# Designed miniproteins, single chains, continued (5): the designs that were tried, part 48

Each design is a single chain, and the fold is of that chain. pLDDT is the mean over its residues in the fold that is shown.

## One batch from the design tools (miniprotein)

Design m17753
Fold by ESMFold2-Fast:
Structure m17753 (fold): chain A 75 residues (1-75)
Amino acid sequence: SLSEILEKIGKEVEKRPDQVTREELLELARKYAKSDYELLNLEIEIARMFGVDPGTLEKLRNEALKAKEEEEKKK
């Protein structure tokens, strides 16, 4: 699940605190994500970790979910 992937990323970050960038966290997300949908959700959580307002993140998450659902309907 998403929470399990976030825990794995957290453990990797703890091992190398001196070089943690958003891009490095995104690479870890790509390593552990099983689908594009999981990757998008992880990208949103990583943005939250870098201090983006929670309300803005929730709106972005909802928009991403609606866009994904719309894409699936077009298949």
Scores: mean pLDDT 66

Design m17754
Fold by ESMFold2-Fast:
Structure m17754 (fold): chain A 67 residues (1-67)
Amino acid sequence: EERREKAIKVAEEKFKEAGLDLTKGQRLFVEEASELPLDEGIELAKKRFKDPVVQKAIIEALEEAHK
């Protein structure tokens, strides 16, 4: 619960900093990936998101949520 909410909040912040809005699909991915082991979440993000800016923001959000 707490990890999922933290991941979403950080993802929203990172996307706003990049001048982007977090889409519903990206939000759902972050929710699901935050419940996985960090390594698995990162691998799924790399496979799903090919845009380097989007990929980095999502990976950083997952990393911060696991701290």
Scores: mean pLDDT 83

Design m17755
Fold by ESMFold2-Fast:
Structure m17755 (fold): chain A 59 residues (1-59)
Amino acid sequence: MSVEELKEELERLIEEAEKLGASERFIKGARDALESGDETLLKVAIHETKKEIEKLKKL
């Protein structure tokens, strides 16, 4: 997956997390990773945002 594809995936996940009520602090961290353009940080942020979404869905 290219950096551009990773950014698109992360942006989609951030939007879902925001709609589910993720904290402003969490969203800021994820957006900081998005702005970095670093492939490793993007992959980590995608993974962590997916975990947060699953956590929020179980509440």
Scores: mean pLDDT 83

Design m17756
Fold by ESMFold2-Fast:
Structure m17756 (fold): chain A 77 residues (1-77)
Amino acid sequence: MELVERAQELAVEAQRALEAGDYETALRLGKEAVRLGMEAMKEAKTQEELLRAIGAVIDGIGVAYEAALRLGKELVI
């Protein structure tokens, strides 16, 4: 589950960057978490893997959206 694990790690790192006020890093990492999470969803062979991948995508979108708003940028994934 390499992609799922990495997507989850990026979502956590993105959230920490957002909490630290590093909105550029939060946006970049959030978008990367969404990208890897979506790839993990395509490769998921179990419901557990799929749910973990979906969770990373949701978290990544949330962080990226908040970061984009703080920066005055449109969110494009």
Scores: mean pLDDT 82

Design m17757
Fold by ESMFold2-Fast:
Structure m17757 (fold): chain A 80 residues (1-80)
Amino acid sequence: FKSKEELAEEAVRKAEEVLGPLSEETKERIREAVLNADVPVEEVESVDVIPAVIGGRPAIVVALHLKNGEVLPLVVPLAE
């Protein structure tokens, strides 16, 4: 990826592919999670989005697959 913004937009795209159309608030939470991730964008090889239930509430895990083979999971709640 060329920037964290590009990575964030890819994460949003994959989330909508998995869950269907998302509210602007949910898309912004996904973007913020990616932009605030403590990882250099040049180390990110790919991103996957996994639907999840955390503490009985709907969430997604944005999995950042790093070039070194590590995976950084970012948990984004879908409901307040």
Scores: mean pLDDT 79

Design m17758
Fold by ESMFold2-Fast:
Structure m17758 (fold): chain A 89 residues (1-89)
Amino acid sequence: DEVEELRRRLRELLRKHLGLDDEEIEEVLRHLEELAEASGLDLATVLRRAIRGLEHFAELKKEGKITLVGDLTPGSLVALFINLAELYS
């Protein structure tokens, strides 16, 4: 199942790069499902974009080009990942 594989990969990346707990990770996944419904996009497509955005975020963070200030909401994180995926298309 492609969706389950994408969910697993995204959970791994969120834990590795942002240190999110299981509850925070599931909240990010819920926001992605809501985005898919609102945009009319396939969930697998939205998950692939989020993974791409998170991978670009991780690279920028490693290079010191991006910093997070304060507590980000799951919705704000989803918006960040989708925007980064679009910028690096």
Scores: mean pLDDT 79

Design m17759
Fold by ESMFold2-Fast:
Structure m17759 (fold): chain A 69 residues (1-69)
Amino acid sequence: SLFNPTPEEQEEAERIARELIEKAKDPNLSKSQRVAYLVAAYIVASLLRDPERRKELIEEINKVEKEFE
């Protein structure tokens, strides 16, 4: 379930969030494309039950957003 994910689904969600964050770091992206990747990463990170992992990913998203302001 999306709201009660298995450990395997949690690992997949973390991997997807990290992949989206890395895509957002491409300096050749338009502002709208980068925002789309960061928003998607935030949504996926929000599915993680581990508060420390969730916090780490959200902090990384915020760093990328600030870097490209």
Scores: mean pLDDT 83

Design m17760
Fold by ESMFold2-Fast:
Structure m17760 (fold): chain A 56 residues (1-56)
Amino acid sequence: SAEEAAAEALRAGEEGNVEKATRLGALAVIQASEAGDEALAARAAEWGRKGGELGA
């Protein structure tokens, strides 16, 4: 689900796994957008972005 993908993206970002965080963040955005949950989509996009910064 979008929530599960978003939660995994955040966890991967915190662990420094930038590739996994970015991929799961993008997946969560797509799934949340398709479900009409724009708030979750925005949060998932932010988590993916932060994952990228943490791994740099």
Scores: mean pLDDT 71

Design m17762
Fold by ESMFold2-Fast:
Structure m17762 (fold): chain A 79 residues (1-79)
Amino acid sequence: DAETSAALNRAAQVGRDAGLKAYDEALKQGYSREEAIKKMIEAAVKAARDEGERQGLSPEDIDIAARLGIRSALKEYEA
């Protein structure tokens, strides 16, 4: 439904934004690209989960949102 789709897309976007912020911050702190990617994934998963839970998404939809957020963040630097 429209409400669930909107919530899922928001959680994915929140995950993407958090992931990109963590990636940039890790690089500024002198971490390797590999370590920065790990921090990006961790931040994206946490942010998507927290936002999804706030919006009442199912665990399955939270997983989908997290994966979409990670994919969007990865696309930014692996294009």
Scores: mean pLDDT 84

Design m17763
Fold by ESMFold2-Fast:
Structure m17763 (fold): chain A 85 residues (1-85)
Amino acid sequence: KKELLEKAKELYKKAQEHALKALEALEAGDGEAALEHFEKAAEALKEAMLLKAEVAGEDLEEVEKRFEETYERDRALLEELLAAR
């Protein structure tokens, strides 16, 4: 239980680092780097959320579904921002 929470913390940090790099790439006009870092941030965040849900006794399928809905929305927003530049 404690080990899963520690892994989740590490994954949250990884997600935050990639999210910041995605924003930096977006500001620089580097759409390829922005998308790559966005995908890496999303992957780390999904793993962290699932580990946290397992510890909390939440339904993993419901957590994954909620993540997928947020991911699709945020990716669409990023693609719109890249198209506007």
Scores: mean pLDDT 82

Design m17764
Fold by ESMFold2-Fast:
Structure m17764 (fold): chain A 96 residues (1-96)
Amino acid sequence: DPELDELYERALRAIDEATSEKALRNALALFRMLADRFAETSPEVAARFRELAEYILSRVDDVDYNGPMTPEELAELDRITEPALEMARLAARRLA
């Protein structure tokens, strides 16, 4: 799926370029939620979200951050999550 492949590659690149552990951990939580959400309806998309979560875990400890984020950290989070949210929107539209 070329659209899903492009979005997946954009998410991987954003993770590679991220410097904020808080941004990565917040993205990890989102990817886990999206993987669970799409597990039954779109297994391929769910698998991609699991791969993104595993990639983040290869770079950071699996520890929650509860502190506030700076504008720069929020911008990193947006760059990581935007392509993943678009993948979710495409999967949802294909089910409709």
Scores: mean pLDDT 82

Design m17765
Fold by ESMFold2-Fast:
Structure m17765 (fold): chain A 61 residues (1-61)
Amino acid sequence: MEVEKLQKEAKEYESLANAVRDAMEGARAAGRDSDAQVLGRHYEELQKKAEELRKKIEELK
């Protein structure tokens, strides 16, 4: 039960990270480097959240 919940959360964070990455690439293409840096930081935070959840899943198996 708990592993399945963590897997769903990890997938959600991965999906959000992909959306933020796409927004970051759009900002870079538009020459908005400051916005791209902010989005890049959000992308990294979402990736770390997904990795933490993946690690918890491994610990529970």
Scores: mean pLDDT 82

Design m17766
Fold by ESMFold2-Fast:
Structure m17766 (fold): chain A 100 residues (1-100)
Amino acid sequence: SKELIQEIADAITLIGALTTVRLAKEGKASDEETILAIETAIEVIKELVEKYKDPELEELLKELEKLLKKAKEKGKITKEELEEIEKLLEKAIELFTKLM
């Protein structure tokens, strides 16, 4: 039951990050808010990689970390980068749901 509560919390975090990225694409979330949401999602995905050792999650994590690093260095996220991050977060949620 503690494990189920953590899984629900992790799912909510990933969905929250995806929602923030989608709002950012519409100009409704700041770059700073979006970067923070992506950082929080990456922490959850790191824990999932450690737990499940899934190679698709590992590859996805590396791609998200690369995009986050670029965003932090520039202090901004382009619409093109937001679209890539959206796809990666959607895939993370899909994989997490399959691994639960």
Scores: mean pLDDT 87

Design m17767
Fold by ESMFold2-Fast:
Structure m17767 (fold): chain A 120 residues (1-120)
Amino acid sequence: MLAPSVRATLVAQGKELIDAADAGASPAELLDLLARGADRAVEEARKEKLSPEEVVQVFEGLVNMLRELASRVGGLTPEEAERARELVDRLMEAARELGVPEERVEELRREAYAEIERLT
């Protein structure tokens, strides 16, 4: 189970993204919000010293937010998809630093990339 502070950060980020999308924010603005929220979630994961399994749960939460965002904006342009892949790559670096095994990092990257391709 995720530490309460990390869970609160993910919930707050999800609400911020939904509120922005409902207010008519552009896909680029929503991707920027997601990237900033991801950086906050990673920092909280480091602070709370999450286990590798909990780090995977954080990553899955962020991928679910990307999926929800893309569904609300009608998909991603190739440029937006590239920005989303850059975000995934940054998250994979953080997951590796936080002790997630390389095999699992590569599995998560493949799953996220497949999802981004589906949304493009």
Scores: mean pLDDT 78

Design m17768
Fold by ESMFold2-Fast:
Structure m17768 (fold): chain A 57 residues (1-57)
Amino acid sequence: MSEEQRRQELLDKLRNGTEEERIEAARELLESGVFRGRVLEELLPAVQLLVDAGNRR
């Protein structure tokens, strides 16, 4: 899968996936170095989910 296709797949999971899928997509996006532009707005809810999941340990 190309890098561009992978980003699109991760963004789709981030928007429309289950809570677990969104958390995983957020982690991969953050590890990849973050997107530019408006993707920051999409990423914000996923970061909140990651923090919440960590607090539930």
Scores: mean pLDDT 66

Design m17769
Fold by ESMFold2-Fast:
Structure m17769 (fold): chain A 106 residues (1-106)
Amino acid sequence: SPLSEAIRRLQEVVDEALETGDVEKALAEIQKILDSLTPEQRVRALRILAGYLESRYLDAVAAGDTERAEKIRELMRGLIEYAREKYPDDPEVRAIVARLEAFLAA
């Protein structure tokens, strides 16, 4: 399905950013993928992406990989800024943003 392929591509983009360090390129591709989805698909993809970033962050912290952890924090911050700017009135998107902000503050 378009949603399943979008989720797979979002995860691949994150993994590539963690290898290359190119957070800016990854955020541009993530935004492009999310903008191509319907509102319902976008919310589902954002929730899955948020959970994936959280999981990768915990893995990096457990491994003592502070550089990788900071790249993931940069991806999370960029995703928060994007979602706030493009979808400020979507209550489900706002809930995902609030979750990511709480995660970064912990």
Scores: mean pLDDT 90

Design m17770
Fold by ESMFold2-Fast:
Structure m17770 (fold): chain A 73 residues (1-73)
Amino acid sequence: MKEAEELLKKGVEALKQGNYDEAIRYFEKAIELDPKNPIAWDYLAIAYEKKGDTQKAQEYRNKALEAGRELAA
């Protein structure tokens, strides 16, 4: 959990710097540690949207919705 949170912070810093590929790598690692966290999927969607990959952005946004629903089960 805490390691996933740290990876999310590093990913957000990379996003702020415009390093979208680096941000994607951090968000993917965060998802590997905590796939139920919808925030990680949302950030991954944002990173792909910033790269112009709107198809992947929409796909990961849908994954974020699924992860959020599973937390409520």
Scores: mean pLDDT 80

Design m17771
Fold by ESMFold2-Fast:
Structure m17771 (fold): chain A 66 residues (1-66)
Amino acid sequence: GEAARRGLRNGIAAARAGNATAAASVGYELGQKGLVPEEAARAIVEAGLAGDAAAASRAGQKALDL
């Protein structure tokens, strides 16, 4: 839905700006609200919590392409 796509775009933008923590927070919220598959949310959160902004961006893009 539109909310999921907007959330994912915001998370990807934060990750591309080097803000892995913000990307993790977005991934967590999207997963908790059921707006993205649990596996996709987990991938974004794990990358973001690891401080890997590039991996968080890739995980977000992969989720957006679903």
Scores: mean pLDDT 85

Design m17772
Fold by ESMFold2-Fast:
Structure m17772 (fold): chain A 65 residues (1-65)
Amino acid sequence: DRAEELLAILEEDERLLAELLTPEQYARVRPLLERAREAIREGRFEEALRLLAEAQRVLARLLAE
């Protein structure tokens, strides 16, 4: 199940981010991760990839502060 595999990867990444980021930093990326998770569940994989790419850009900016 492609969606199941992607959700498992996303859940692991979210767990690691929650441990590495402050609550304030995580709050800035969380909405993108939630939208990506919903897109994966609905089979909208192209949208999920775009949302994950945007989340990575937000994370890069936060870490570059």
Scores: mean pLDDT 79

Design m17773
Fold by ESMFold2-Fast:
Structure m17773 (fold): chain A 70 residues (1-70)
Amino acid sequence: SNEIAIAALKGAIKFAKLGDLELAQEHLENAARVGSESELAKKALEALKKGDVEKAIELAEEAIKKLEAA
């Protein structure tokens, strides 16, 4: 559901900002499996795997905004 995806994306942003990239990745993987914005969650996950934490956070925040607007 979109609510589960939003919760996972918020968790990913929180842990990414704390420097816990393993937990951030797990939350993005969960978000990528649910919700209508799974493509943005997958792009955020790919950015995180490349070490681009700032881009991963931006994409996750964009996904949350789109899910909350739906």
Scores: mean pLDDT 83

Design m17774
Fold by ESMFold2-Fast:
Structure m17774 (fold): chain A 55 residues (1-55)
Amino acid sequence: LDAQVARLEDTRRSLRRQTEEAKARFPERADELDRGTAEVLADIDREIARLRAQG
């Protein structure tokens, strides 16, 4: 379980970094990128919480 949580945390960090880089390159799409990222991050947070509740 810890290894799965660690991978999800790494995915969260990578996604945030990629979104900021994309927003810097395409500021006109910042709102769209932020909404998409927020949805994915919320899903990852729910998965981490579920895994931690089992351990």
Scores: mean pLDDT 82

Design m17775
Fold by ESMFold2-Fast:
Structure m17775 (fold): chain A 61 residues (1-61)
Amino acid sequence: MEKERKEKIAELLENEDVDGAGSLLTVDEADELALKVVEASKKKGISLEERLKLAAEIARK
């Protein structure tokens, strides 16, 4: 994934624009990101806002 595209996806997720972030991801990229977020969130039962912040951090990597 291109660095500029990673930053845009992360910014949209931080602003709770899930639909906008999803439009910039391929199906494979969205599935990979979702799996990473689910794995990281299993331990805490985090809020939607915290989950979106975590997704943004993962998207930047």
Scores: mean pLDDT 73

Design m17776
Fold by ESMFold2-Fast:
Structure m17776 (fold): chain A 68 residues (1-68)
Amino acid sequence: SIEDLIAEIEAFLRSLGLGRVAEEIRRAAEEKDLETLENGRKFLGMVLPPEEYARVERLLRELERALL
């Protein structure tokens, strides 16, 4: 479900100390704000190591698809 995807992304980002980014992603998903989700994904690509980014990127792309 969309909520399960949001919860998984939120838990992962909070475990990395990125709780504020997790809050922004939840809000963007609730508002179906795909632009903010894309900007969040881009930001995470600049900040996270490649392995962590690959995991979050997959979840964010699944979330984006589920919101379409």
Scores: mean pLDDT 87

Design m17777
Fold by ESMFold2-Fast:
Structure m17777 (fold): chain A 62 residues (1-62)
Amino acid sequence: GEELEAAKRELLERAEGLVAKLKSVNPETKAKIEEIDGRKIILTIEMEGEEKVFEVDVLDAL
């Protein structure tokens, strides 16, 4: 629904903002934002050879 799409958009904007801030502090930071089945957002961040994965279900953000 409209609320689900709005929540997804807000989460994507927040993820992109976080990536931009991390890259401004450490330019070697690699990041990937993926959407799975239109419901889950996965943010993968690689810094100094370490990989961190954050998963958010859009329905849990409503």
Scores: mean pLDDT 76

Design m17778
Fold by ESMFold2-Fast:
Structure m17778 (fold): chain A 56 residues (1-56)
Amino acid sequence: SEEGRAAAVQALVDAGKRLYAQGKYAEAAKLFQGALALDPENEEAKANLAKAKALA
């Protein structure tokens, strides 16, 4: 479902943010990439991926 996909995207973004907060930038980047695989236009995932990759 679209609701299920949106929930999965948000869960991946939230998990990525938690890893980023822990300094696990490479692992965070992988989760943000996973979110973008489900929703390529997700601006939050794009922005957080760019930040994580800059510090990985």
Scores: mean pLDDT 88

Design m17780
Fold by ESMFold2-Fast:
Structure m17780 (fold): chain A 65 residues (1-65)
Amino acid sequence: MGLAVNLDSLSPEQKAKVKQLAIKKANETDGDVEEALKKALEEAYEQGLLSEEQLKANLEAIEAA
C-alpha cells in the first residue's frame, strides 16, 4: 500500500526532515513504511519541527490511505 499522505501541508524543509526520519525509522524496522512515517512525524513534532496541527493533519492523511 502506498503512503497516500499529503505532505503538501508541510514546508519543503519540513518534508525533507520528515523523509530523512522516515528512511531512518524504516531501516530500524522490517520496512513498514507507514509505521516508519508515523514515527518520523511524531519525532519531528517532539523536535519542534512541526506544529501539533501539522502532525494531526498528516497522521489523519496516512490513516485515510
Scores: mean pLDDT 70

Design m17783
Fold by ESMFold2-Fast:
Structure m17783 (fold): chain A 73 residues (1-73)
Amino acid sequence: SKEEKLKELQKAAKEYNDAVLEGAPKEEILKLAEKLAKLRKEIFGEETVILELPDGIYIVRTKEEVEKVEKEK
C-alpha cells in the first residue's frame, strides 16, 4: 500500500541521513540514495536523479528540479 511505502521512505531517509552524518563509505551512501530515488519514483511517479556533491554526499532530486536550475543558468 501507499502508506506502507511512505513508512519505508521515511525509514530509508533516516538511514541515509544517519549514514551521511556518521561518515559512512561512499558505496553505502550511494546505495541508500538509490533506494530513496526508487521509492520516490514508485510513490510519487517522479523521475529522480542522484547528485554527488564535492564532499561525496549524494542527494536525490527530481528531474524537473534539476532541469529548472539548468534552464535558469
Scores: mean pLDDT 69

Design m17784
Fold by ESMFold2-Fast:
Structure m17784 (fold): chain A 85 residues (1-85)
Amino acid sequence: SLDEILRAIGLALRGIGLEFEARLLLKKGAPEELVKKAIEYAKKAVEYALKALEEPEKAEEYLAKAEEYLEKAEEYLKKAKEALK
């Protein structure tokens, strides 16, 4: 559906944004291990969001995975930010 397409695009853009933010935190001296995990999960979120666009019949499954990986990326990004305090 159009709604699923827009959700997939939104999740992909959010994942790209988190990867960008993680790279900025690395430049600021955040722990490399936490940043690498944030980037890894952000990339997986983008991957599954794009898969939802490629396979509409599995869109719900892929969108759920994209959301799960996005949450993991946000959690590691939060840990990386906390390590800078």
Scores: mean pLDDT 89

Design m17785
Fold by ESMFold2-Fast:
Structure m17785 (fold): chain A 85 residues (1-85)
Amino acid sequence: SMEAEKLLEEAERLLREAERLLRQGKANPDDTALVQEAIRLAEEARKLAMEALKLAETNEEINRAIGLILRAIGLIFDAELLLAK
C-alpha cells in the first residue's frame, strides 16, 4: 500500500540517521547526547516500521518492515551497551 511504503521510507531515513549518529558516538565517547539521539531516532523508526507492518499488503512490504524493526532493535541494543560503560 502507498501508506505502508511512505512509513517504510521514513523509517529507513530515520534509521540511516540513527546509524550515522551511533558511528559518531562511538568515535566521540565523551558525547553521550549523540548515542541518546541515535536511540531516539531508532525507536521512532521501529514505531513507523511496526505501523507499516500492520498496513503491509505484500510479502515485500512485510519483509522490509521486519528487517527495519530488527535493524532498529539491534542499533538500540548496541547504543545502550555504549551508554552502560
Scores: mean pLDDT 89

Design m17787
Fold by ESMFold2-Fast:
Structure m17787 (fold): chain A 75 residues (1-75)
Amino acid sequence: MERLRELARAAEEALAAGDEERARELAEELTALLAEAVGLSPEYLRAVAEGKAKPAPEDVEAVRRALALLLAAAP
């Protein structure tokens, strides 16, 4: 979770600096780490985000748990 937080902050800083390329790379890293944390493929998460795949309820719950832990640890 700490790595996801660090990447999220770095992506926000890149966007604030106008570095769209770095922000995109960091977003891809965040997606890959989130997928690894919940045991899903990054391609699957991308397809769901693009509306090309329907998420299983179990997968939605796993992602929610990961995000809840990330948010609860935020200052």
Scores: mean pLDDT 70

Design m17788
Fold by ESMFold2-Fast:
Structure m17788 (fold): chain A 73 residues (1-73)
Amino acid sequence: HMTGKAVGYIIGAIASEMEGNYEEAGDLYLKAADLLPKDDPLRERFYQNAIDAYKKAGNTEKAKEAEKRLKEL
């Protein structure tokens, strides 16, 4: 269902969150979501994870971009 690249980005995102690198985690969740099919329910989940990570990082602009992508699903 997921490509190896998407899985790699998810693992990287989790590692970044564990290190407190929330902006990087958000970027990696966003990349993973973009690699999933449009109709994959995990795509919505990863956009949500990216939004939450960006908010924790204080990056309001990236959070808004991720929210816009989520609304387009």
Scores: mean pLDDT 81

Design m17789
Fold by ESMFold2-Fast:
Structure m17789 (fold): chain A 57 residues (1-57)
Amino acid sequence: MTLGDRVLAAVRRGFATLSPEAQARLEELIARYRAGELSSAEFVEEVARVLEEDAAA
């Protein structure tokens, strides 16, 4: 299991606790990762940014 797959599983578990804006952004990132548009490393980096922005809001 890649780091991206592990992060995806963690996001899925905590998804309902996030803001609606963070949820929408994460859904788009998950779709891109599944489509192969994002590498595992890029997906992890973008998820971290969404979570940091949600925590700062």
Scores: mean pLDDT 79

